# Ledger of designs, part 38: designed miniproteins, single chains, continued (5)

Each design is a single chain, and the fold is of that chain. pLDDT is the mean over its residues in the fold that is shown.

## One batch from the design tools (miniprotein)

Design m17384
Fold by ESMFold2-Fast:
Structure m17384 (fold): chain A 98 residues (1-98)
Amino acid sequence: MKLSRKERAQQAIDELVAELRAAGAPDELIDYFRSLFEKGVKELEEKGLTDEQFDRFIAGFRGLARQAVDDIRRGKPLEEVKERLEAGMKALLRHLLS
């Protein structure tokens, strides 16, 4: 199926959001996660990412989603969870762009 990269990104984030909702993540965290994903996709596009790098980015964001659920389950404040997601995104982008 020949989807644009933007359409593939939208499908991927919708899948990750469904996984977060199934795990009990609050809507505010889901909205923040979406914004980080979109920013990451844009930065990788500006660097000329490959489909393999895009797939690794999606896999990395699944890991960040699991981390966020675990942090919430451990009683971390929502702002701390958001800060940890931003740090994780920055680390993921460094890894993919290095």
Scores: mean pLDDT 78

Design m17385
Fold by ESMFold2-Fast:
Formats: structure tokens, C-alpha cells, sequence
Structure m17385 (fold): chain A 67 residues (1-67)
């Protein structure tokens, strides 16, 4: 449906924002955007938290590698 397509496109945009935040070392923004993307894709709140935490961990790893 159109609504499903719109949610998928919006989720892709949020996931791109999460990736950009992660590359910048912004763990909080990476987590927030990734969580929001997961929710739009129909993941549960618990699953969305896991997706957010995974993106946060990647952002923190990038920040440490750059230090």
C-alpha cells in the first residue's frame, strides 16, 4: 500500500541519518534515528531498542577508532 511505501522510504531516510550520525561519532543521534526507523518498519519497541543500541555501539566504536 502507499502508506507502507511511505513508511519504508521514511525509515530509509532515518536509517541514513543514523549512519551519518554514527560516522560523526554522535551515538545518541545514531540510536534515536535507528530506533525510529525500526518502529516505522513495524518492529516492536523491544526490537527497535535493540536496533538503536546496535547503532549506538557502532557509533561509539567509530568514535574510539578516531581517538
Amino acid sequence: SLSDIENEITAAMYMMAAAVAALAGDAEEAERYARKAALLLGYSEEEAEEVGEEMRAKAEEIARAKA
Scores: mean pLDDT 87

Design m17386
Fold by ESMFold2-Fast:
Structure m17386 (fold): chain A 84 residues (1-84)
Amino acid sequence: SHMERLRAETERRIAELQEKVVEMIKKADENPEVAPYAIEAGKALQEAIEAYRTGDVETAYRTVREAQKKVDEAIKKMEEVLKS
């Protein structure tokens, strides 16, 4: 069904976000100056997971897309600091 496909896509996107956040945490461990960006990304991921837990698949899908944007922006800021 359409809702089952959205659930599967949401789960896959959350898994991708988890991998990105783990990599950001590793970089923050080596470079404490970028820790705030890893924390910001972690909060966005937590919001996406919490929305998924409520069982509202459409809200979860929207929240995970917003979390992806926040995480991607945090990664860009982290990379800018690390290049300095």
Scores: mean pLDDT 86

Design m17387
Fold by ESMFold2-Fast:
Structure m17387 (fold): chain A 78 residues (1-78)
Amino acid sequence: MKEELERAVREALVEAGVPEALAEQIARAIADLVAAEGFDPERVLSATTTALVARAGLPLERAREIAERVVEAAAEAL
């Protein structure tokens, strides 16, 4: 379910140190992406990495590590 995916992504982001409000916004965007396009691990990784760099101000390397955790969490929620 989209809600379970959104929750799993949000929790993974918060655990990685992303502020709750930003984690909620990114998780919703990723859940919307998966609902529209289906689950593509590379697409979710790319979208999450871009959002973390652009919106959370994280270095690319750290954003990539967090995005990999988000892909794992999303896959387990499906």
Scores: mean pLDDT 84

Design m17388
Fold by ESMFold2-Fast:
Order: C-alpha cells, then structure tokens, then sequence
Structure m17388 (fold): chain A 75 residues (1-75)
C-alpha cells in the first residue's frame, strides 16, 4: 500500500539523518547501527512499490544516503 511505503520511507530518512548526526558526534557504532536500520526501512518501502522505476528510485536514494553516512564516519 502507498501509505505504508511512504511511512517506511519517512522512517528510513529519519534514521539516516540520525546516523549522520551520530557520525558527526564521533559515535561510529551508533552511526552504523542507525544506517543499517535506515537501509532496512528503505528495502521494506521498496518491497511495497509495484512500479519498477519508482522502486529503483527509492533504492538509489538509499544507496546515496548510506554513502553519505559512510563518508561522515570516515572523518
């Protein structure tokens, strides 16, 4: 359902935001944990999306957000 996919997507976005803040604060373990949770939420959201192009867009965004967290941790 579209509403369920949107909720999971929004939860994933928030988890990635928290992961970046944890990384900036030097808490690398917390940043990795939050990043993994964010990735899981994006996969769950994508699994509810029927349209292949829309699903691929969500997964591409997940990949870019995960790369931003990894970059912040690598500081």
Amino acid sequence: KEEEAKKLYEEGVELFREAIEAAKNGDKEKAYELMQKGIKKFFEAASLIEDQKERDKVLEEMKKRAEEVAKAIGK
Scores: mean pLDDT 83

Design m17389
Fold by ESMFold2-Fast:
Structure m17389 (fold): chain A 67 residues (1-67)
Amino acid sequence: MTEEEFEREVQEALAQIVLAVGKLAMSRANSEEEKRQIAEDTLAFLERAGFPEEIIEKVRKELEEWL
């Protein structure tokens, strides 16, 4: 396994953990507005953390399905 492949796998695994935490928080939200805000905060976190756009887009689609 190359270092590039390893870094990508780590990023994908971390993004899945972040997505799982985001979904859990959304499931406990008291309103649709709070649920949407949690989804936006989750995506903003990934963007600030420097995750690849491909990974962010996959998380975005999953969160939209969960809204």
Scores: mean pLDDT 81

Design m17390
Fold by ESMFold2-Fast:
Structure m17390 (fold): chain A 67 residues (1-67)
Amino acid sequence: EEKELMLEAVDLAKLSPEVRKKALDLIEQGKTAEEVIREIEKIDRNDALAFELAYAVVSAIKKNKER
């Protein structure tokens, strides 16, 4: 379920192709959102911020639906 939120965040964040591929590989390996953010920040800080914000948004939407 956290994996699904991370995949949705990747789509929402509109990451560059290289950063997107790295993020998807890390998610498939079972890395947490924080680990993914740390790794992509080494490549592109703006894409890392976009992913972090997208993940916060999709997580908030899920919390609202479960209420």
Scores: mean pLDDT 80

Design m17391
Fold by ESMFold2-Fast:
Structure m17391 (fold): chain A 95 residues (1-95)
Amino acid sequence: SVEEWEELYRKDPREFLVLLLELQRRVSAQSEEAARLMKEASEKLAKMKSLSPEEAEKLLKELEERLEADPLVSQEARDALIAYARVVVEELKAK
């Protein structure tokens, strides 16, 4: 679940990032289309770190909709990417 991935990030952010990268790699290995989707998701996550909380929340919503619509993305990869995006939004709100 997204909540389990968020808990992992708070407990061990290094382990979380290692697992997230492995999940993204597995999705990307399936097809060129899946690889483009993972690149798009990574670019959106990178952009979120420099945005306002409100703009980041909007981008999070777009990411959730994009990942949910795509059958090539595993549930584990979706949950992990969404968890990371949610943590980024929470971190921006705390600044």
Scores: mean pLDDT 82

Design m17392
Fold by ESMFold2-Fast:
Order: C-alpha cells, then structure tokens, then sequence
Structure m17392 (fold): chain A 74 residues (1-74)
C-alpha cells in the first residue's frame, strides 16, 4: 500500500501535478517501511525541486539519505 502511494505519486509527478505528487509521497513516507520511507523522501526532494523550492528539496534529500542509512542501504 505504501508502494501504491509511491506509484500514484510518480504518475502525478510525470503529469506535472507536483502538489498531488507531494501529498502521495508524504503519505507513503508515513505508512512505509524504512526503505519505502527513504524512497518517498527522495521523491519529495525531486517534486520540490520541480516546483523551484530548492531549500525544501535539499531538506528532503538529507532526510532520504538518513532514512537510507538507517535501512542499511548506505
């Protein structure tokens, strides 16, 4: 189900609906495993960068790096 939220977010991201993508990725981060949480944070960084919010994009990227480290992926 977190995977389905990520899939919906990616579809929104591809369609240029960055605000909807952000909402799905935030829900995926709350409901997912540590790996899914890291992926959702990474996708949030991409969505915010597409919106031109470079500060939030960098914040989410740092959260993604930390989440991936906690999941043993870094």
Amino acid sequence: EADELIKKGVEALKNGDYETAIKYFEEAAEKGTPQQRGLAYYLLAIAYEKLGDTEKAEQWRKKADEAFRQAGLL
Scores: mean pLDDT 83

Design m17393
Fold by ESMFold2-Fast:
Structure m17393 (fold): chain A 77 residues (1-77)
Amino acid sequence: LDPEALAEALRNTLLAYGVDKELAESIAEKFREAYEAGDVEKLRQVADEYAKTLNPEAADAVRSFARVAEAEIRRKK
């Protein structure tokens, strides 16, 4: 899974669920940075923090993308 592709997919999904463009881009960038670093704990922290403030559909999307990213990081080891 490519970090840029992960970030773009997450950003577009959040926009589709009505998340503000600046917020969607910020979340996607934090996911990209954590994924590139292989930092599973940071991915979970970002997902948990933002899920609290997002609508239910966007929150589910963020958590789902975090699980996919974690699985890909684990596979690379």
Scores: mean pLDDT 82

Design m17394
Fold by ESMFold2-Fast:
Structure m17394 (fold): chain A 55 residues (1-55)
Amino acid sequence: SEEEALNELGEVFDLMRQGKKDEAIEKLRELLERYPEDSPFAKTARALLEQIEKE
């Protein structure tokens, strides 16, 4: 659901703030598998994944 997707994105942000990059990457990949490529959640997840991988 949309609420579940928002909660999962919140968890990703928390992991990123804690420096848990590997866990954040895993969570983002799971989110990308659950939601369509054109969804706002998938677009946000891709942007975050690219940002983490640059670090």
Scores: mean pLDDT 78

Design m17395
Fold by ESMFold2-Fast:
Structure m17395 (fold): chain A 60 residues (1-60)
Amino acid sequence: MEKFVIPTPNITTAIGLALRLIGDSSKIKARLRGMEVVVETDEDEEAIKLAREYKEIYGR
């Protein structure tokens, strides 16, 4: 199981990101932690790649 934490600038962005990740891959489990999105996957290569791409875009 692979786990990522994606910080976002605000709660609205965090909610949108979590919903987008869940919608884009059934192998991604996303939950909110304040303004952060906690992402968990079963080490599926495409799901991990997608989560990392979103972290790079939104987690800066």
Scores: mean pLDDT 73

Design m17396
Fold by ESMFold2-Fast:
Structure m17396 (fold): chain A 100 residues (1-100)
Amino acid sequence: MSRAELEVEVLGSLALMALWLAAEAAEKGDEEATIEMLELVVRLMEEIERIAEEDPSTRPLAEEERENAVRLLEEVARIAEEKGLRKAAEAAREAKRRIE
C-alpha cells in the first residue's frame, strides 16, 4: 500500500467516525454538535479529493470513500429532518452537494 493510499484510508475512517458522531448527535437533538461533525466530514473529504487529484492511483479509493460518505450523509439528513433540526438537515444536504 502506498503512503497516499494509506492517507486516503485513514481520512476515510475519520470521516466515517465523524458521520457516526453526527448521526448520534442528531438523534439526541444536538444541532450544534451535528453541524460541527458535518463540517469536519467536508474538510476530510476535501483532503481526500486533493490527494486523489495529486495521485490518480488513489482515485478508486477516494471514489469508494465518497460514495460511502454520500450514503451516510443522506441518513444524517433524514435523522435531522425527523428530529426537526432544520439547520443540521440543511448542513447535511450542503455537505453532500459539496462532496458529490
Scores: mean pLDDT 89

Design m17397
Fold by ESMFold2-Fast:
Structure m17397 (fold): chain A 60 residues (1-60)
Amino acid sequence: MEELVEKAKRYIELAKRAKELGNTELADRMYDLAIKYAQDALEKGSPEAEKLLEEVEKLR
């Protein structure tokens, strides 16, 4: 569970960096991976995952 939250946070950071570099396709892909890991963490009962999902959707 905690590992899934950490992966989601990492992919959010990678997506932000890709967007700064102008690579929107890579950024979108990284956001998709962040959503996937956050959703898996939410299914495992992580309350942080819900906030991460909301954050990613707003940033995308």
Scores: mean pLDDT 79

Design m17398
Fold by ESMFold2-Fast:
Structure m17398 (fold): chain A 84 residues (1-84)
Amino acid sequence: MKVVVTNSKGNYLETDISEGDNVLDIIKAIGAEKGDIVTFQWSGEKSLYLDVNKPIKFTDENVVGEGFELVASGKGVLSVKVLE
């Protein structure tokens, strides 16, 4: 799935994500640190499960697990605060 990733520091990344990918690799790539807000934007009917201890999954609704705090969620958008 093609996504646009931005962080609260103004960094921008276009990438493709798949189920099984490590969200921490994306967090590192965008240069996000503890306390930063990272926003994922995409098109389509899928939603994202994000957890630092689990692979990325495509879900019916956005779900935020360990290592993140939910900031905003909607169709094709998920914003999370990095906790670790």
Scores: mean pLDDT 85

Design m17399
Fold by ESMFold2-Fast:
Formats: structure tokens, C-alpha cells, sequence
Structure m17399 (fold): chain A 89 residues (1-89)
């Protein structure tokens, strides 16, 4: 159920800094991608927004450069795609 996967992701977003919750988000995004790629892309954007919000609130360091942000997003997308491929096998 797409709606349940979306709800589970949104509940985990405040805890995006925790490894266990981040791994659950990757699994949920992979399942979403297999059901509806467009909805998965929308939730992926929310996940990236949650990472930035967490850093803004809790990290006094300067923000990542645009290139660093794109590389981080690329790595995360590759993890989701890899998990989706594993689940579809």
C-alpha cells in the first residue's frame, strides 16, 4: 500500500540522523520505487529536505557546497536503487 509506505517514511523523517531509521527509510523508498516511481521521487525529495533541516538545526558548520550536496544525493539514490533491484530479484 503506497499510502502506508509514505506514512512510515514521513514518521521516520525527524530521526533521519539515526542510522537504523535511515536504513528503514532506504528500504521503504525502494519498496515505493517498485510500486510508483513518481511517488518515490517525491518522498526522496522530502528525505533530502529533512537531512538539510537537521543539519541547519544541529550542525554549526557551513552548509555543504552544491557539488557536495549533489554527490550526497547521488549516493543516497544509488542505495535506494540498489535495494529496489535486490527486492525485485
Amino acid sequence: DIEKLVEEIEKLLPNIHKLDDRLKIIDLLAKLKLLDEKVAEEQLKKVFDAFEEYRRKHDPRPPLSPDELEEEKKIFKELVEGEAKRLSS
Scores: mean pLDDT 80

Design m17400
Fold by ESMFold2-Fast:
Structure m17400 (fold): chain A 55 residues (1-55)
Amino acid sequence: SKEAVLLEMKLLFLKIALETEKWLKERGNPLTTDEHIKQLEEAIEELEKKVEELK
């Protein structure tokens, strides 16, 4: 369905964002926080469950 495709696209975007934030943290970016990384990880886990339910 269209909804499933949009959720998969959002999941891909969040995974890219998470890897980018981890990369920036490793390089000492002062704007990257552990809390934000955790929020992205939790959002990805929740969205992965929703995608699995639609497949």
Scores: mean pLDDT 81

Design m17401
Fold by ESMFold2-Fast:
Structure m17401 (fold): chain A 62 residues (1-62)
Amino acid sequence: KKEQEIANLVTAAGIRYAGAEVEGDLETAKEVRELINKAMEAYKQGNFDEAIKLAKEAVEKA
């Protein structure tokens, strides 16, 4: 269940990241990308709660 939530949040953040790049908002795109990378790293370490938190921050920042 948590894996699916992380996947959904990362996908949503990725879509917004692409939109920010197209709009020329490179600062927002950079911040969203950094949060996605941190969320993926937490996921790889098995820290699903931290991954969800970081992925949510990526979506909110976008």
Scores: mean pLDDT 76

Design m17402
Fold by ESMFold2-Fast:
Structure m17402 (fold): chain A 59 residues (1-59)
Amino acid sequence: LEELREEARRLEERIDEIEKQYQEALKAGDEEKAKELGEELRKLTSELSRVRQEIARLE
């Protein structure tokens, strides 16, 4: 359970970092970079959702 909570925290931190980079890429007009970051953000948010569901099931 503690490991899952730590994993969720790491994912949240990573999502925040990628979201910031994504916004910067959009402002810079870097379409390719924005697309890559958007795809990574989607994968990370999906993974976080799965981890959160497992935590809820154990609590």
Scores: mean pLDDT 82

Design m17403
Fold by ESMFold2-Fast:
Structure m17403 (fold): chain A 72 residues (1-72)
Amino acid sequence: TVDQLVQQARQKAEEYQKKNTKENQELSKAYLVLSAAIVGRAAAGREPLPLTDENVQKVKDALLTSEKAVRE
């Protein structure tokens, strides 16, 4: 279910957040954003995003690109 995907994403975010490296903190943020996107898509009646490594990496890359654009 959507709730199970959200719970899984949040659990992954918590696991990565406990690790003290920038890369793991970035992955934690990506999982949190992905969990919010899953909820938002479900509320809009859209298919939930699968919790795949590709989707996580895509979100992570988008966050890094967005952060760079704001900083510049």
Scores: mean pLDDT 75

Design m17404
Fold by ESMFold2-Fast:
Structure m17404 (fold): chain A 57 residues (1-57)
Amino acid sequence: MTAEELESQAEEAEKNGDYKKAAEFYRKVARLYREQGDTKKAIEYAEKAVEFQKKAL
């Protein structure tokens, strides 16, 4: 699964109000960008994952 596909899944989870799934998908996006060496995008998506995890609590 590509980062773009994971971003799409995260956005769908957001629209459905499933903040836990949105956080999971954003965390996977962050991991893929980190593996690709895109540190800035990895940090951005990791921060999004944290924010959605907070909304899920």
Scores: mean pLDDT 82

Design m17405
Fold by ESMFold2-Fast:
Structure m17405 (fold): chain A 55 residues (1-55)
Amino acid sequence: SLEERLAAVDAEIAALRAEMKTKIDNGELTFEDAMAGQERLNALVAERKALEDAL
């Protein structure tokens, strides 16, 4: 269902943010990690909006 897909996207956003925080806390966040993380976050946010617009 659309609700299941939305929940999956929300879970992936939360997991990505937690991963980035762990790298920041450990002083291990690289420029490449930050760029890849932001690109992935932008894609997930766009997908979430499309799913909400479809509901």
Scores: mean pLDDT 84

Design m17406
Fold by ESMFold2-Fast:
Structure m17406 (fold): chain A 70 residues (1-70)
Amino acid sequence: MLPGEFEVPVSKEKAERAAEELTKVATEHPGDEEVLIKKIEELLKEGLMSEKEAEALKKVIRLAAEESAA
């Protein structure tokens, strides 16, 4: 995959912290898409993830909730 001119992914340290915090929230609130989305927004605000990553993750969470509906 060729590099494009877009936002550089957040540093590995920040990405690891973001993943760990999101995993903890997902473990405590399984299936609570609203709580997960709010956590992603908090991580974005803290600069622990990029806007593109946050938007993609929010869409994935919504799709996962919809797939689990039936």
Scores: mean pLDDT 71

Design m17407
Fold by ESMFold2-Fast:
Structure m17407 (fold): chain A 100 residues (1-100)
Amino acid sequence: DPEEEERRKKLEELFKKQQDEILSTMAKDLGKSVEEIKKGGDYGALANKLGVSVEEIEKRMAESEEARKEVEKKLKEATEEIEKQILKQVEAAVERNEKE
């Protein structure tokens, strides 16, 4: 389906752009390089949002299975929220372009 494929590509492109912007902002706020934040993986965004280090999140995850599940749940919720915002923006942009 060309429409679904095009929408998926646009969504991936916008997600990557948004992710790169978030990583750049985090790097600036934390006084670290973008490469250092990327090495922290998906926890980088959560660490910045909570005002803690990636190491502190990893330590919390190691404290108990319950703490690990809670961190994973928060990470998933944050990722889903960003994805929903991107999808909404993509749908609005597609609708505007189709009308023009």
Scores: mean pLDDT 63

Design m17408
Fold by ESMFold2-Fast:
Structure m17408 (fold): chain A 66 residues (1-66)
Amino acid sequence: MKPLSEEEFEREVWEALALIGKAIAKKYPGPGTEEAIQKFDEAIRYAREGNLEEAKKLLHEGLSLL
């Protein structure tokens, strides 16, 4: 297995959490579902770019819509 740096591990964790958020939004659709999915997609994007602060913010905003 490739050893991951702590920063690379954090990126993967935040990406995984955003993907889980999308799955929850799809399973329990409601008035905030579409906006939440958009927030989770942006969170995944920022996590992949290494911008963990913005990824965390968007993930929190997406979860707040569910």
Scores: mean pLDDT 78

Design m17409
Fold by ESMFold2-Fast:
Structure m17409 (fold): chain A 57 residues (1-57)
Amino acid sequence: MRLSREQLERLAALFGRRGPEAVSPREIAEATGLSLGTASRLRRWAIRNGPLSLEDI
């Protein structure tokens, strides 16, 4: 999967302020335009690896 720069920036901002555990998959889907399934996977990855490493996806 490849996220756009804009999607990564929105996602990083969302996680950076609240932490990934406080952000729902719905909020991620709305911010990025991705499906709820993909948003849920990204949230789980960010919780495990840290939100700033999302550029590596």
Scores: mean pLDDT 70

Design m17410
Fold by ESMFold2-Fast:
Structure m17410 (fold): chain A 84 residues (1-84)
Amino acid sequence: SIAELLEEAKRALEAGDMRKFAILATAALIELIGEELDHPELSEVLNEIKKLILEAMRAADAGDVEKAVELLEEAIRLAREAGL
């Protein structure tokens, strides 16, 4: 599940494990590409989730862990609502 990958990414980020966060966030992005190929009707919500993950990764790289967590929580919410 994309939501489960993002929840694990959030836990890694909160624990200060930046490498694990990057790996899990990247895995979620790869899964979103697969979902878009299988379900093109979900493209709008999938692209919003992708944008939030990329923004979270940028915030984390800048040291803004609080902002990165907020962005991941929104991505998790959208993923759960979409059944991902």
Scores: mean pLDDT 90

Design m17412
Fold by ESMFold2-Fast:
Structure m17412 (fold): chain A 72 residues (1-72)
Amino acid sequence: MAALAAELDAAIDELAALLEERGMRDFEVTISGAAPADLATEAGLRSWLAAVRRVIEAARAGERRVDVTLTV
C-alpha cells in the first residue's frame, strides 16, 4: 500500500507540473465512482492511480477533457 500511495503522490505532482507547463488552467476532468475513503484500500489506490495516469496521458495528448470512472 505505501508504494502505491507514493506512486499516486508522484503522479499527482507530474500532472500538476504538466498542467502548469502547458497552461491548461481550464483542463476539465470528471471522476466518478470512488469516494476518498477508498484510498484506504489497495483496490482504491490502484483505481485512483490509474485515473490520474489516464488524466496525464490525456493532457500529454492535448485533450481538453477526460472522463474517468473509479471502481473498488
Scores: mean pLDDT 67

Design m17413
Fold by ESMFold2-Fast:
Structure m17413 (fold): chain A 89 residues (1-89)
Amino acid sequence: SSLIELLEKAAKEFIEEMKKEGFPEEVIKKVEEITEEAIKELKELEKKYEENKEKNKELARKILLQMIGTVLRTIGEMEQLRLEAERAK
């Protein structure tokens, strides 16, 4: 899935940038855990999407919207964790 690949790439780049900027290991670990869980959720949703995309187009569309929502939520959570860690200086 292009959505899964996009999130995997974005998460990898975000985590590497945080490591280079010297963020605490505990914060980096939380970002890694959130992105790993989101990728797991997306893989389950992708499986349901593929099973339904020809036999139930309405359900398939709803699943695709859920996948998009999961990506956006995850990016927001990553950004929030970074912002909170920057404030904790």
Scores: mean pLDDT 87

Design m17414
Fold by ESMFold2-Fast:
Structure m17414 (fold): chain A 77 residues (1-77)
Amino acid sequence: SEEALKAAEEAIRVGLEAVRVAKTKEGINLGIAGALIGIGAKVEAELNPEASEEEKEKILENAERGKEVGLEGIKRS
């Protein structure tokens, strides 16, 4: 869905921002992890554009988790 794709892109953006602003290796590692989770969610969404509502919700949850990891990376900078 558009929503899941947008959330995945946001997770990637936040994760990469954490890497960009981090002053600690912990912040960098969390940023990378958040971005990778976002990439995984984006790939899942793109490979199954006809995903069920349950599948779309799972992808969205994964994307949101990736964003949270990236935000934690920024916080630990």
Scores: mean pLDDT 85

Design m17415
Fold by ESMFold2-Fast:
Structure m17415 (fold): chain A 116 residues (1-116)
Amino acid sequence: MVTVEGSGGGTVAEGGSLTLTSKFSGGPVSVVSWFRERPDGHLVGVASISADGSKKGYGEEVKGRATISLDKAKSTAYLHLSNLKREDTGVYYPLAVGSGYPPTVAFGEGVEVVVE
């Protein structure tokens, strides 16, 4: 069963930058992603990367301000967010999708980001 752990949250000034880190284990993964929980409780996609690093996706709210990368040797993905806005404030959840059958989905614990 795959697992994922997030880190790198905190308080950052508006216009600043921050890197979130997701470390995955417990088996091969197909995709690693970050989601943000809005105040209304809805999860919105922030970024995704395939396990081979070849495919990347970005949510509309962060396009042009986010970069996701993968260190395959360390089973770690990095989400760099730049030019942070107050509306980027929220709880960010790392997700990993296992490549086995049936596919398994793991959410890590939320990482708090506060933009002031």
Scores: mean pLDDT 83

Design m17416
Fold by ESMFold2-Fast:
Structure m17416 (fold): chain A 57 residues (1-57)
Amino acid sequence: MSLEEQAERALEAARAATSRAAALAAKHDGMKILEQEPENEVAKEAVEEAERRLEEL
């Protein structure tokens, strides 16, 4: 799986997160991609979305 596909899946997981555990997993996946590609906008969005979900949950 490419980093682009991984970033898209992390964002999808973050948007679908209905539990704290799911949101944390999506954030973790997005952060791992950003370690390899700091400019990956989809991975940044995944982390931001996961953080919003964690704030609500």
Scores: mean pLDDT 81

Design m17417
Fold by ESMFold2-Fast:
Structure m17417 (fold): chain A 70 residues (1-70)
Amino acid sequence: TDAELIAQARELLAQAKKAFDAGDYEKAIELAQQALETASQVPADNPEAAGLREEAEELIKKAEEKLKKK
């Protein structure tokens, strides 16, 4: 189950990165938040899940900065 959650979080994060590269920052945030939530269901001592959460948080921050101010 943990391995399945990690795989799902990786796929969501990959989709979030594609959305970010395409300039769709709102979609990037949505997908990265889903990846973060999915990875957070795995125990915090799992290094793969911890890495995915960190990458998702960084992507959310970057995408939010792109959306700030017209």
Scores: mean pLDDT 82

Design m17418
Fold by ESMFold2-Fast:
Structure m17418 (fold): chain A 63 residues (1-63)
Amino acid sequence: SSKEEFVKNQLKLGEKYSRTEEAKELVKQAKKAFEAGNLDEAMRLIIEAEIEDGLALIEEALG
């Protein structure tokens, strides 16, 4: 389905671009959720990983 392909592509981007250890752990959890067929959980974890990396960038810019 288009949803599965979308989540799969977002997962690949997370694997490629995740910077922090927290984001990397969330991407690993997202991969497990995707393999279990839980597309909504996988996407949620990918978004959480992006938020963690974004927050780290903001803290880096302010420090």
Scores: mean pLDDT 86

Design m17420
Fold by ESMFold2-Fast:
Structure m17420 (fold): chain A 55 residues (1-55)
Amino acid sequence: MSPYEQLRARVDALIAAGASLDDIHLAIGAFAAENPDLPTAQVQEVAREAVDALA
């Protein structure tokens, strides 16, 4: 599984667990820091999808 797919799966799990948007953003930031090879555009895409899912 790619880092992008791992990030998406992690965010989906947090949404399913009822995590707040702030907690999701913190988790995305932590994952990006641990995975420096992950393109910023892909990190931003997952963040946008999370905002849309919680709206």
Scores: mean pLDDT 82

Design m17421
Fold by ESMFold2-Fast:
Structure m17421 (fold): chain A 58 residues (1-58)
Amino acid sequence: MTLDEVMRTRDAELAAVVGELVRLGADEGEAGDIAKEWMDRGASGSEAGKRAREELGL
């Protein structure tokens, strides 16, 4: 996988996770910060979304 492919995939996953959290009532900026933090730690988009929901009480 090239760096461009990894970055594009990650950006799409982050956008999908943030969009789902916002639909559940989360603030976009807060959801983005939490999800990005978990993904930066090596979490998948799915795991980051789960962790963000737990932190936001959703």
Scores: mean pLDDT 77

